Designed miniproteins, single chains. Designs and how they scored, part 92

Each design is a single chain, and the fold is of that chain. pLDDT is the mean over its residues in the fold that is shown.

## One batch from the design tools (miniprotein)

Design m3185
Fold by ESMFold2-Fast:
Formats: C-alpha cells, structure tokens, sequence
Structure m3185 (fold): chain A 102 residues (1-102)
C-alpha cells in the first residue's frame, strides 16, 4: 500500500516532466534532443530518428525506471522531495525556454 502511494506520486512527477519535455520540443527540437542525449548518454542520431511523442515516451520509460530503482533499494521518496522535484521541473523548463528564446 505505501509503495503503491509512492508510485502514484512518482507517476504525477513524471507526467509533469513529460509536459515540460513537450514544451521544450515545441520550442526547440534540436536543443531538446541534445539535452536528452546529455542526460541519458544516448546517441543524438538515434534521438533524431524518433518523433516528439516517441521522445516523450522514451523519457517517461527512463525516468520511471530510475524512480522505481530507488524504491526497490528501500529509498523512499517523500512528499517534500516530490514537491521540490515539481518546483525544480518548473524552474528548469522556464530557464531552458529563456535560453531557447534568446
């Protein structure tokens, strides 16, 4: 039950991150692909072969795997950490959009 609640909260964070990734892809696809390549150590050529929706799905899969691995190792992501993650996502998205619009 506790683990199920943690997964629901993680899915909410990941949905927020997916929205951010979609906004970045709409603003600058090339920059967003380079950012994802750097974050996940994936080839840029591979990411360029994917659609915007496939890039969002790939991000979701990798991010959920990372969060689930933390839960499996007995590390609980509490409400304060989740709140900070949501705030950090908003700040990162706004910051990146400002760079793209320069």
Amino acid sequence: MEMEKAEEKIEEVVRKEEEAVRKLLEADREFTIELLSALYNLPVEYLRSLSDEELVELYRELRLKNYRARLENGKVIDDEILKKLLEDIDKLTEGLLKIINK
Scores: mean pLDDT 72

Design m3186
Fold by ESMFold2-Fast:
Structure m3186 (fold): chain A 88 residues (1-88)
Amino acid sequence: SEDDFVAEVVARGRELGLSEPGIVAVALELWLVYKFMGREAVDRLLDKRLEAAKQLSDEENQKRADVLVASFPEIAEPVRERVLAALA
């Protein structure tokens, strides 16, 4: 489910020490991958995208998330809200 997906990304992001902008960016990217390419594509990319987000600044991760929301608002915005709620 979407809630299970968000919980997994939040938990794994926290284990790697990602900030809120990093976790949001990864969750939005991987949810779009899930919608267009399916769960197997998410499983292949999850660790690589989490590691990439850890190397980026909060500003860079925020810009990534903003581009995804601007490009796919109906898909990305609900996931962003769920991630922020899970982090609160």
Scores: mean pLDDT 86

Design m3187
Fold by ESMFold2-Fast:
Structure m3187 (fold): chain A 89 residues (1-89)
Amino acid sequence: EPVLEALRKGPPSTVDGESFVSLAERILEEALAAAGVPADFPFVGDRGKIGSAALAVALMAPVDGVPPEKVEEAIREAVERELDAARAA
């Protein structure tokens, strides 16, 4: 609930005690590990930029009535899309 209220007012500084950037980076690292990608795998964009782009996409999604777990899920989806795009480019 506090996360949804913050998202309605603008980009929040934290999600569940974690910054949106840190959350996106954590989800990106989880996605990389799950895909068997090495930590230094070359992408078109750097890891931080991919995470930030995924976060921006997630923040643009409609969040009214969406629970915090769904925000994390949206960020994970955005990270997976960015990783696929980076690998293809």
Scores: mean pLDDT 53

Design m3188
Fold by ESMFold2-Fast:
Structure m3188 (fold): chain A 73 residues (1-73)
Amino acid sequence: MSDDQIKQQAEQLLKQADQYRQQAAQLYAQGQQILASDPSKKAQAQQLFLQGDILDGIAALLEGVANWLLSKL
């Protein structure tokens, strides 16, 4: 694989990771808003936080793969 191909793949993975990070941030914000409005909906807020954590985990894996690819240059 050429250096240019590695860079393009790493950039694509970082872009995907950024999108997942943004989605996770929105889910965390929604969960906090639910708790602020109605503390009895704690379980609903926890589900949103869990979904956010999953997306952050996926983003971290994509970032790790991208950084590993760039380390080959």
Scores: mean pLDDT 86

Design m3189
Fold by ESMFold2-Fast:
Structure m3189 (fold): chain A 86 residues (1-86)
Amino acid sequence: SMERERRRLLYEAFEAAGKDISKRVAEILEEINKYLLTVPPEERLQAALEEFERLLKRNPEMTEEEKQVLKGQIAMNVAELEARAA
């Protein structure tokens, strides 16, 4: 599965960068991905960003750099889902 390989590569990339992905960060990504499956493809990017902001309010400990990296990964995941849906 490409999704499984992508998740593995993402984890390895963060490990190689000398940064660990907290379980909370991984949980945020999984929660957003599950939510996106209930949203029409054309609305997924906006919905993902809004859900991300909502979840950030519950996780105020995240650094700005980590938030930007996570936001970028969400955008990439949405683009991949849209490409597969087309």
Scores: mean pLDDT 67

Design m3190
Fold by ESMFold2-Fast:
Structure m3190 (fold): chain A 67 residues (1-67)
Amino acid sequence: SMSDILEQIKELEKQYNQALENNDLETQQKVKKQLIKLYGQLSPTSAVSAGIRMTGDEIDRLLEEKK
């Protein structure tokens, strides 16, 4: 169900943030791919948005700006 997918996304976001804090690039890549797939199950548009957000997080880290 949609509720189950949202719970999985929340858990993966938590894992992604932990991997960011640990500078674990391998785990970041794995979790990112799983998040994109789960968002794709909600809608194709959501998958694209999620992909941009995850990539934007990496870009934001390089540019130090999120506004």
Scores: mean pLDDT 65

Design m3191
Fold by ESMFold2-Fast:
Structure m3191 (fold): chain A 65 residues (1-65)
Amino acid sequence: DRKKVIAISAIEIIAVEVGVEVKVEFEGDTLHLTLKGSPEQVERLKEEAEKIAEKYGYKLEVTVE
């Protein structure tokens, strides 16, 4: 599914720009993120990931380590 590849790539690019370590996985139509970084940078990545998930119609689940 091209939309899943685009969503993963977009999130990984933002994670590099923001300085957060991210693991991105799909379970069906649910986008699972595991994030590691400062609280401020993690929150920024969460906000961007929520926008991407909404745009492509995926559910978002986030774990912070």
Scores: mean pLDDT 83

Design m3192
Fold by ESMFold2-Fast:
Structure m3192 (fold): chain A 103 residues (1-103)
Amino acid sequence: SMRDVYLKLVSLQVRAVGIFVEMYFTASEEEKAILDKINKLFTNTFREIEKNIDDPQKVQEIADNFQKQIRELAKQLSPKSQALVDALLQDFNDTLQEIIDLL
């Protein structure tokens, strides 16, 4: 149902906020600038996914582009923050696959 789709999307957003808070707590000033870019990209990506939720192919294209951009930005982060970004991307991919399977 569409309710289940939106609940999965909202739950993923809440979990992502937790990961960002953890990264910000230990981040240097230089890393915070990169995390702000990652956060903005994440927020914009969620908005684009929501707009295109009726098009599984478009959602996948948006997700693939997001992953490429995030991985490039994450190279500038500490190993601990890179591991947290990897966990966030895994949760993102797993949740999107569940959403696509419901559409």
Scores: mean pLDDT 85

Design m3193
Fold by ESMFold2-Fast:
Structure m3193 (fold): chain A 64 residues (1-64)
Amino acid sequence: MVGEATITATEPLSAVGKEVLHFEKGDVIEGEVLRIHSDGFAEVRLHATGEIVRLSLSKVEISF
């Protein structure tokens, strides 16, 4: 290659890539945040099943 391209993009990750704890009837559901939607929902991949679910941010605790 004789050409060089500089790509610098800084974007706020916020909760993306963070672990998420969700409490439901005393159970703890652990997962990784993939996306945050403008309607207050997050897409989370559950560690136990590998499934992607949508959780309300008002019912989710984000842990590092």
Scores: mean pLDDT 58

Design m3194
Fold by ESMFold2-Fast:
Structure m3194 (fold): chain A 60 residues (1-60)
Amino acid sequence: GDDATGAAAVRAAAEAARGQSLGALEDAIVKAISEHGGGPAAARAAREAYEEHRPFNGPA
């Protein structure tokens, strides 16, 4: 279901950030999860934070 998928996405994003030791990205993802309390909203917020912190390498 959406909740299970959202929770998995949020967890994967947080684990990726922790593994990469990206301070600003880690903080942004953890903050998004905390502020939205988990579930689909938190998953979307974490994904947005991840994408916005990812360097823009040109016209994608």
Scores: mean pLDDT 60

Design m3195
Fold by ESMFold2-Fast:
Structure m3195 (fold): chain A 92 residues (1-92)
Amino acid sequence: ALEGIQQVFDLLVQAGVALLQGDYASAIEHIDQAKALVEQMTRQGLLSPEQGKKLLNLLDKLRAAVEAKDLESAQKYHGELVSFLLELAEQL
């Protein structure tokens, strides 16, 4: 579970770097990879259904903000995702 959380965190760091570079396509690709990993971890019982749902909801909001090129909302949801992943890492 901790290794999976670290992989999701790494994908979000890569998405953030892509956003800073104006590479919205790469940012979306990394977000979609993070979503797939969260879904896999939830199916395997490494995340509770509640934890998985919260992460997926935040990832969907981040993806929508990136598609809209709404950098203010993208930064907000990226920050909320990072904070929640750090909370999850403390529980594992």
Scores: mean pLDDT 86

Design m3196
Fold by ESMFold2-Fast:
Structure m3196 (fold): chain A 108 residues (1-108)
Amino acid sequence: APPPAPRTRSRTLSVPTGNPFSGAPASSAVSSAVVTEPGVGRYFRQQTDASGLTAGVVVELGAGGTISVSATLDAGKINVTATSTKDARLVEASASAAGASVSASFSA
């Protein structure tokens, strides 16, 4: 993705990020983002597969390219993979357990 236009730190784009694992319908995907400045923010994606397994991924991008990834899965066993690109601030994350998988990609 192309880099976002330069913005002041006082400008924030926000969407609901609280309690993201509540009330999602079956076979659905929910995503949200809070961006403080270009390349810095919190990105969330939640996905429910056809078997009713719900997985969520949260990616936090900090200044200087710091990346934090966390995942939640109803089955209690998770594997998380995160890949970042230095140029585009693209982060790809996936969570999998018990033969089901959810993947998400985030760009800042």
Scores: mean pLDDT 47

Design m3197
Fold by ESMFold2-Fast:
Structure m3197 (fold): chain A 97 residues (1-97)
Amino acid sequence: PALPAEKKAEAEAKGAALAKQAEEAEKNGDFDRLIEVGAEAAKEAIRLALEAGLISEEEAEELLELVEKIKEMLLKGASLEEIEKFYEEFLKKREEE
């Protein structure tokens, strides 16, 4: 299980573009754009990991739900710092398993 070279190149380019867009949004204080870009980047990474065979379909579904939950929290006005802490707690629980 590996991504075709063409798909890998496309994914790397898209990831770099999304990262730049997120940085621009942060500088401009555009939280709506930052939320959308962040969610799109996370979902893209999850889809690529699934296609490459790095994660299971069940794990991919769990991660996609996590992304949607974080997006909802951000839309309700949660700070980026609070979101980062929430994500760290999620990762710690997965490691404890």
Scores: mean pLDDT 74

Design m3198
Fold by ESMFold2-Fast:
Structure m3198 (fold): chain A 81 residues (1-81)
Amino acid sequence: SNGINEELKPGLEKFKKGKELLESGESVKEGVELLDEALKIIGETLERLKKHGADPETIEYVEKLLEQMKKEKKELLEKLA
């Protein structure tokens, strides 16, 4: 639904900004902090959806999104090592 995309938007925008900072190398610490904040926001949204008994399809969508974001964070950090 349009509502879930709007709720996820702040977390996704923070994740995008964090990635841009890491890829530029200009503010690595700030980039990591933004990625962590984004993951927390999306994770909290997922827990609320589960608690409220949201549709399984909506829960699965957010779970897959969170897993993909965690994987992308790991890959970005591995490139910096």
Scores: mean pLDDT 85

Design m3199
Fold by ESMFold2-Fast:
Structure m3199 (fold): chain A 72 residues (1-72)
Amino acid sequence: MGKELAEKTKKMQEELDKKVDELLKKAGVDPARQEEIRKKMDALRDEMFAKGVKLEDINKELLAFVEKEIKE
């Protein structure tokens, strides 16, 4: 069971990172701004993980956060 959870977590993480990279590239976000968004995303992930938020909800919030940062 632990190995299955680790595999699913890794796949969800890789999928999120891929989607974030694609969104940032499509929006033409400057490298400095990409780094800023990624740092904020990591901080938000750590906060939600510490609060016991589900991985699916964490990834959903992180993706929404990146989309908001790109649009604003």
Scores: mean pLDDT 77

Design m3200
Fold by ESMFold2-Fast:
Structure m3200 (fold): chain A 96 residues (1-96)
Amino acid sequence: MMERLREQLIKAMKYYQKLEEAKEEYARNESEEIREEALKLSKEGGPYLKEALRLAEELGLSDEEIMELVLEAYREAGARPELIKELEEALEEYRK
């Protein structure tokens, strides 16, 4: 079950890292094309994230454990170093 959870998170984070890039581009240039791409990424990535969260609930994982798995999944998905740093800082704040 853990391996399936990790696999679903990696798939979700491949979409969500692209969504974060699209959000940054949209903040600079509010084009309809960027908005449509962001909506598509959200729609395609959503089912993987939903399944991962369902598996996490079945396993009885804490929010901290889920955040650690999300961070690992973003690293495996090849997310930008800046996004990884932001997520690491968020996890450290949660631990305090």
Scores: mean pLDDT 79

Design m3201
Fold by ESMFold2-Fast:
Structure m3201 (fold): chain A 76 residues (1-76)
Amino acid sequence: VEIPEELKKKIEKEAEKLAKEAVKEKKNLSPSELAKRVAEGLGLSVGELAERAGISKSALKRYVSQIYAEEVGKIN
């Protein structure tokens, strides 16, 4: 996945924030909901975030889900 480093760091911070919030609330988020919330946190739509990252929406969902799962694992 060819995501610019600057954008990658922003995605990782938003995914970490969502992981902490979801663990606190005992919630699980779908890949689509995760991608939507990360994009919203950055002031973008999912399509806009995927375009800026240079990847498909499906690739963005996989990437965000992987980071989220890793962050949830660190908290639990």
Scores: mean pLDDT 76

Design m3202
Fold by ESMFold2-Fast:
Structure m3202 (fold): chain A 86 residues (1-86)
Amino acid sequence: SSVMEQTKRFMRLIAAVTEAWLAARMAERRPDAFSPEEQAFIRAALARLNAIRDRALKTGSITDEELAEVERIEREVAALLARFLA
């Protein structure tokens, strides 16, 4: 992948980590608004995105498989948060 392509992937990953982190903070602040399954999902999503970030920082690249996983997690977190966001 080109340097520009990898830069876009890193920016997307950082945005995904930030959104998942905000979701985790919302779940902590409003536990009654999230099911136990949703809370577990948010924690797992944040942990997985952080693991991808840590590997990417060591290697300088995000694989196509990791990018697809980041995009999937982003969609699932966004769908869950849609009920709280205008």
Scores: mean pLDDT 86

Design m3203
Fold by ESMFold2-Fast:
Structure m3203 (fold): chain A 93 residues (1-93)
Amino acid sequence: AYKVTFDFELKFKTAEKTKEAKELLEKELEELKKQGKLVSAKIEVDLENNTLKVSYTLIIDDEELDLPDYKSATRTDAEGNSMTGSVKVEKLE
């Protein structure tokens, strides 16, 4: 099994988009919790800077999990919203 920790910073052009993204992330994390996969989650919102900081940890039972190498990733969409993220993978024995 693997313990996988995701750390994301999401930056939006508007407070409205920031609020919508927060609500969508909270729903996704609740679904993961219902599936028994979510160990921990933290969402921090900064509406003055239109920024969300999200950290969450999952347990995945697949020993041969093919994860992308997300050591550091930054992506900007066509609307000027950006995402910077990292993933830490720890094998559980």
Scores: mean pLDDT 71

Design m3204
Fold by ESMFold2-Fast:
Structure m3204 (fold): chain A 90 residues (1-90)
Amino acid sequence: SRLDELVRMGPPLAELLARLGLPPVQTLGEVLTGIGLYIIREKLADPENPTIVDLSDSLLGEILGVDEWDGRDPSRIVEAIRRHSTVLAP
C-alpha cells in the first residue's frame, strides 16, 4: 500500500509536525494522521461540513501548496505530501 511507504518529510513540513511530537521519518499514512492532528489543533475544519478543510490561510497550506482538503478524496493532499517528502522504502 502507498500508505505504508516510508518517507522523510522536507524540513518545513518536518518542523511543523515535530510540534505535534512526530518524527521526520515515518510512513505516508502516519504523515496523513499528523496532518489530521494539525487540522484539529488549529480548528481548521468547518463544523457544518467537517469533511472540507480550508487551508488557504494556514501555514500547512503554504508549505504543501494546497488551499483545501476534502476528506472524501484525500488524493490531492496525499500527492502534496509526496511532493514535499523523500521516499526511503517503497
Scores: mean pLDDT 75

Design m3205
Fold by ESMFold2-Fast:
Structure m3205 (fold): chain A 58 residues (1-58)
Amino acid sequence: SDEKIREVAAEVAGVSVEEFKSLKELGLPEEYVARIVSRLDRLGHPVSPQRVAEILGA
């Protein structure tokens, strides 16, 4: 699940998974967490916003 969170986050940020470090490193606002959560839910991988923030270092 953590790997899937990183994959979706990288896709939302427009970078490769290998280039994605954290929301803070990319300067993305915390509101992107909501987009990541929504996309993960649509892919059948529901996670809490808090879990996404923890994994992405936000």
Scores: mean pLDDT 71

Design m3206
Fold by ESMFold2-Fast:
Structure m3206 (fold): chain A 87 residues (1-87)
Amino acid sequence: DEDKEILEQAEKLAKLLEENGDTAEAKLKLGLAYREIGEYKKAAELFREAARLYEAQGDTKKALLAEAYAYEAEGKYEEAAKLKEQA
């Protein structure tokens, strides 16, 4: 199952990133994988977690991009586009 392989690879990468302290990137990568398999609600939750973590790190550009991905997952494309222009 290709969807299962996508998720398993993303979970392995996320675990390595979390073990290395890159929790924001781990959440972002998991969100992208859930988006790829059509799990948009879970993807949006993960993108918002990533945005919060990037903001806490002072990485405003990555926080804006992650929030834009959350809006896209929710079908809010106009709001996503505005955030991407600011990133």
Scores: mean pLDDT 86

Design m3207
Fold by ESMFold2-Fast:
Structure m3207 (fold): chain A 65 residues (1-65)
Amino acid sequence: VSLEQAAAAGLLAEELLRREGLSPEEAAKIVSEKTGLSLEKALEIAELIARGMDSTRAGVRVALA
């Protein structure tokens, strides 16, 4: 996963959580399908953002771990 793809995963998760009102589990499934990240990593990104972490930071931290 590139840095840009990691950041994009976080931004997508934020949009799904904040603007579309999806649960972290629902957001994680869509992020996993669209980015190719494992569901486990996508869920970690969504949960970090739900707890108030910056979206790009959450994506980079989890996807590149």
Scores: mean pLDDT 82

Design m3208
Fold by ESMFold2-Fast:
Structure m3208 (fold): chain A 63 residues (1-63)
Amino acid sequence: MSVEQLKKKLQEYAKYLMSILPEKEARELALTAANTVASHFNLSEEEKEELKKAVDEAVKEAS
């Protein structure tokens, strides 16, 4: 799976969490998911930071 596909899925997940949870809890769960995904796919630190940035942008859009 590409980093771009993972970013899209994490952004969708973060927006979903923002619809059902307070921002702090939604952000924490989405960032945990980004870290877990990065570990599972053996992503670089740069790619992991891209996933975290994608989560932060999705949370900002949903706020």
Scores: mean pLDDT 83

Design m3209
Fold by ESMFold2-Fast:
Structure m3209 (fold): chain A 93 residues (1-93)
Amino acid sequence: SAALLRRLWRRVERRTGRPVTEPAYRAIVELVEEQQAADRRLQEMLEQAQSLEDHIDLALAAMQREVDRQVALRRIEEINLTSTAPEVAPPPV
């Protein structure tokens, strides 16, 4: 999603106080793709959920996804803070 990419871009800039660098941009794109894939998997799990155990598995998968997202965001912020690579232009609207 272009909207998600733009939100994560702005978050990294605000939290690091630096323009987004090329390796940080790559990591943001990868995170967006992983989150979209995770959203599709969670939707499929929800559609197939029949039992309490299925709903517990769905809840655990959703929590794990949020943990993975937060870990990835911290890594992206570190990459942006430590990178000497050139900044990249923000994605078009």
Scores: mean pLDDT 82

Design m3210
Fold by ESMFold2-Fast:
Structure m3210 (fold): chain A 90 residues (1-90)
Amino acid sequence: MTPETEEAYRKAKKYISEAVNIVTEGLALARKLSPEAEQKMRDLLNEIIEVARKLEEHRDDLEAVRSIYNEAKKLYEKAKQFLDELKAQA
């Protein structure tokens, strides 16, 4: 990898890791609230796994990694918003 690709990859991987942590916390909370909330968190986890798979597949492609970084950031923000909504219901 070039230094630029490594930095973008590192940032994307960090957002993916943080999103997984948020969804793990959210799944524990959602299970106490409703089956529908649990399913939404599971669907989000599956989206995060697919983004992680694409990141590893394209890790040496700077433009692909930058695109995946933006997807990872959006999933992180979506996960955080959903967790905040679940906490408001608890």
Scores: mean pLDDT 85

Design m3211
Fold by ESMFold2-Fast:
Structure m3211 (fold): chain A 98 residues (1-98)
Amino acid sequence: SPSAVQQKIAELLRKAVETKDLEYIRKIAELFREAGYELEAELVEAGLEGDVERAKELYEEMKRAGTDPLYLTGAIQAAIAALLIKGKEEAALELAKF
């Protein structure tokens, strides 16, 4: 169910922040892709790669397409967490304010 996917994403995000391990963010991207949420997976992957411009493009595309705000929020939070774990604090702040 959608709520089960959201709960798993929240748990993985918590573990990523606690451990500072990017592997949990990669698992979030995999979970989105397996569930059929390709744009959400790509946004998380953009965060993992440090590509803030690509993350912003994907976020705007998903907003225009009427993507579920809860999946959008989960994907953007995972991307921001990836940037923070990588030590890209300014990039994370830029994406968080977007």
Scores: mean pLDDT 86

Design m3212
Fold by ESMFold2-Fast:
Parts: C-alpha cells; sequence; structure tokens
Structure m3212 (fold): chain A 93 residues (1-93)
C-alpha cells in the first residue's frame, strides 16, 4: 500500500527532526544538521527524478512532513499535510 509507505516515510522524517533537536546543544548545531540534510536531499534529487513514480510520491511525503514539522507545525499537522500531498499525487496519476 503506497499511502501506508508514505505515512511511514512521513513519520520517520518527523522523528529525524526530533532526533536532530535532541542531539543539538544549541540552535547553531541544529541549523547545521538541517543544512546538511537539505544538501544531501539536493544531491540525491537527480536520482529521484528517474525513480518510479511510487518512490517519488513516498519521497515527496517525507519531504513535506520534514519541512512542516521543522517550520513549527505539530506532528499531526505535518503528517496530515504529507498524506494529503501523497493522495493528490496518486490521484493525478
Amino acid sequence: NLLERAREAALKAIKEVKEMEENSKNEEEFNEKISEHFRRELENLPEFENAPEEEQIVWRARQVAFRYYLEGYSEEEALERALETARKLLEQK
């Protein structure tokens, strides 16, 4: 089930932000970890362009959850936004 995979990816993304916050002693360290995360995502972007559409949808859900949670949205809201994005992409297919 692709939506189930998207939900799992979104939840893992939210956990990653929480772990970055827990393992950061100050905002500077947190910002460095976030910058490194986005750098790695950009480096992998060309590979995802050629990935199967299902994997692209899961990756998009992960990114949406990560971004919204990072910007101060609740875990519930970030997850809802990620799943809505996944559903729209699936219906667009």
Scores: mean pLDDT 78

Design m3213
Fold by ESMFold2-Fast:
Structure m3213 (fold): chain A 99 residues (1-99)
Amino acid sequence: MLAKLSPEEEEYFRKLEEELVKRSTELGRNLDFKAHEELVLEMLKEVEEKYPDNREAALVATAIALRAIGAFEQAYLDTLRNSSEEEIKELEEEVKKKL
């Protein structure tokens, strides 16, 4: 269960998480589920190839994948909610004002 990550490996995973969460959020805003699924799977494959048979690296990669999925879902739902809310709001404004 414990191969302790080096400082260099910790920095790699930190950057990987930041990039994956950012890209997941962007894909969620675009409602691109398939591209997000491919992004997560490719990341898991990259970590497995870079750190083979490293259970700690696999666990960290899994945690990052779950956070990325959560970020995608949140952005996806927020996009749907904001579009619906703005459409209702614009319609209500249009009905009450000619503008």
Scores: mean pLDDT 76

Design m3214
Fold by ESMFold2-Fast:
Structure m3214 (fold): chain A 94 residues (1-94)
Amino acid sequence: MEEEARRAGEEAARLLREHGVGAAAYAVQSMAFRDPELAVEAARAAMEEDPRHAAVIARVAIKALEQWGAETGEEERARRAIEEIRRAMEEVLA
């Protein structure tokens, strides 16, 4: 899990640098539907890489996690991930 989380963050930051916010947002969204904890780390890394896009990355991640929680019934796990993304966005925009 720790290695996967680190890799998820590195990949999201790389995609943002090399391919822009759309590619990073898509990667975060895809991770959210597989593993919400990886989506949190990917979103955090992307928001730290370029704070100008933090609101867009956070919005995409939160919407994907809300949908994942509703579809899987894992609403509490989705809520925790959403709270972490909101906190990370606030820290980056501070």
Scores: mean pLDDT 85

Design m3215
Fold by ESMFold2-Fast:
Structure m3215 (fold): chain A 62 residues (1-62)
Amino acid sequence: DPLRERAVQAAVEAGLSPEEAEALVDTILGNVRDAIARGAEPLTDEQVLWAVRNVAEDKAAA
């Protein structure tokens, strides 16, 4: 999944380890897919990447 690869890289660049980045991205992508399945409007790839960066930066800063 090209989006997953880009999101993992963004989380690592934000300061997470590769293992933490993969876990975070899988959680966020799962939540996005669940929301779409429940009738939420689909997010763009850019919106998903911004969400991943923001959460990863907050987690790395903690």
Scores: mean pLDDT 80

Design m3216
Fold by ESMFold2-Fast:
Structure m3216 (fold): chain A 120 residues (1-120)
Amino acid sequence: MPSLEEVAKELEKLYKNLEKHVEEMLKRAPNELSEKVAEAIRAAKEGRVEEAAELMRELGRERGVAEQGEIVAEAILEHKDDVELATILTAIAAGGTNDSVEDTKEAIKIIIEAYELSKK
């Protein structure tokens, strides 16, 4: 398991390279699902956090992981006043492969703890 410090560095790298990450994702998988992922990430980055949360719910339903999508949407909305954190949560969750509800909750907790550590 990576340390919180290692996770924090990866989150910083992801946020700084966010547009490149989105462009590479769209090149790798040019389909409606990847376009919706790009839309959710950009919505969060632009401060449209409620729109990003709704797009994450839709992605969860389309991927057959509706409960995980709802958990992610709730985490994004709880941090709606922190656009950077909301964007990071959206980007990681949208690109993630977490299949279980418990793994999704644990991942969100680790991301938030690592992000908070990076801001201290």
Scores: mean pLDDT 79

Design m3217
Fold by ESMFold2-Fast:
Parts: sequence; C-alpha cells; structure tokens
Structure m3217 (fold): chain A 67 residues (1-67)
Amino acid sequence: GRARADAIVQTAENAAELSKDKEKAIENLRLAARTARAMGAASTDPEDQQAFLAAAERTEELAKELE
C-alpha cells in the first residue's frame, strides 16, 4: 500500500536527483508514474488505490517541472 507508493516516489526522486542527464531524469520520473498507476489499478483497496494515484500525480508533476 502506502509504503510501497511512498517508496516509488522516493526512489524516482533520488534517481532524478542523481542523474546528470535531465532527459534521463524525466524518463525515470515518467516510468515511476506508470508503475504507480499500474499498481493502483491492480489494487482492490481504496486507500492503496488513492496512495498510488497520488504517487503517480507527484512523479508526473516533477517530470513536468524538469521540462
């Protein structure tokens, strides 16, 4: 659930921060967003669905900020 959603966001943020390539940072954030959405869609728990949706939206916003 929420811990996994938080881990997806944190891992993507860390990967983006460590990337010397802006394009690669954006790619990693967009991949994290797709992963979060897929996990949300596979979840049957409404709280988990909301946590993964929030994670996807956050990583998508971060990718847009880097453009």
Scores: mean pLDDT 82

Design m3218
Fold by ESMFold2-Fast:
Structure m3218 (fold): chain A 85 residues (1-85)
Amino acid sequence: MPSKEEIEELIERLERLTRELLERLRKKEDTSKLIEEIERLIEELRKLLPSAPEELKERIKRAIFEAEVAIGIVKLVEGVDKVTK
């Protein structure tokens, strides 16, 4: 089982990448690699969620939710930009 510190590092990394994803979207920069890295971290945190300390479970759920919302926004904006050019 990973330590509390290891789980916190994964949460912080996901939060940081989610912020970077939204910044790149606003700057109209490529987001594809960031989305792949974020999706990988979401899967790692989902696997850890059942065994995580109770105080970290809510933080993990929130970080995953915020990341999924950000990816959803990117996919919607990219769809519009592709149509409008």
Scores: mean pLDDT 79

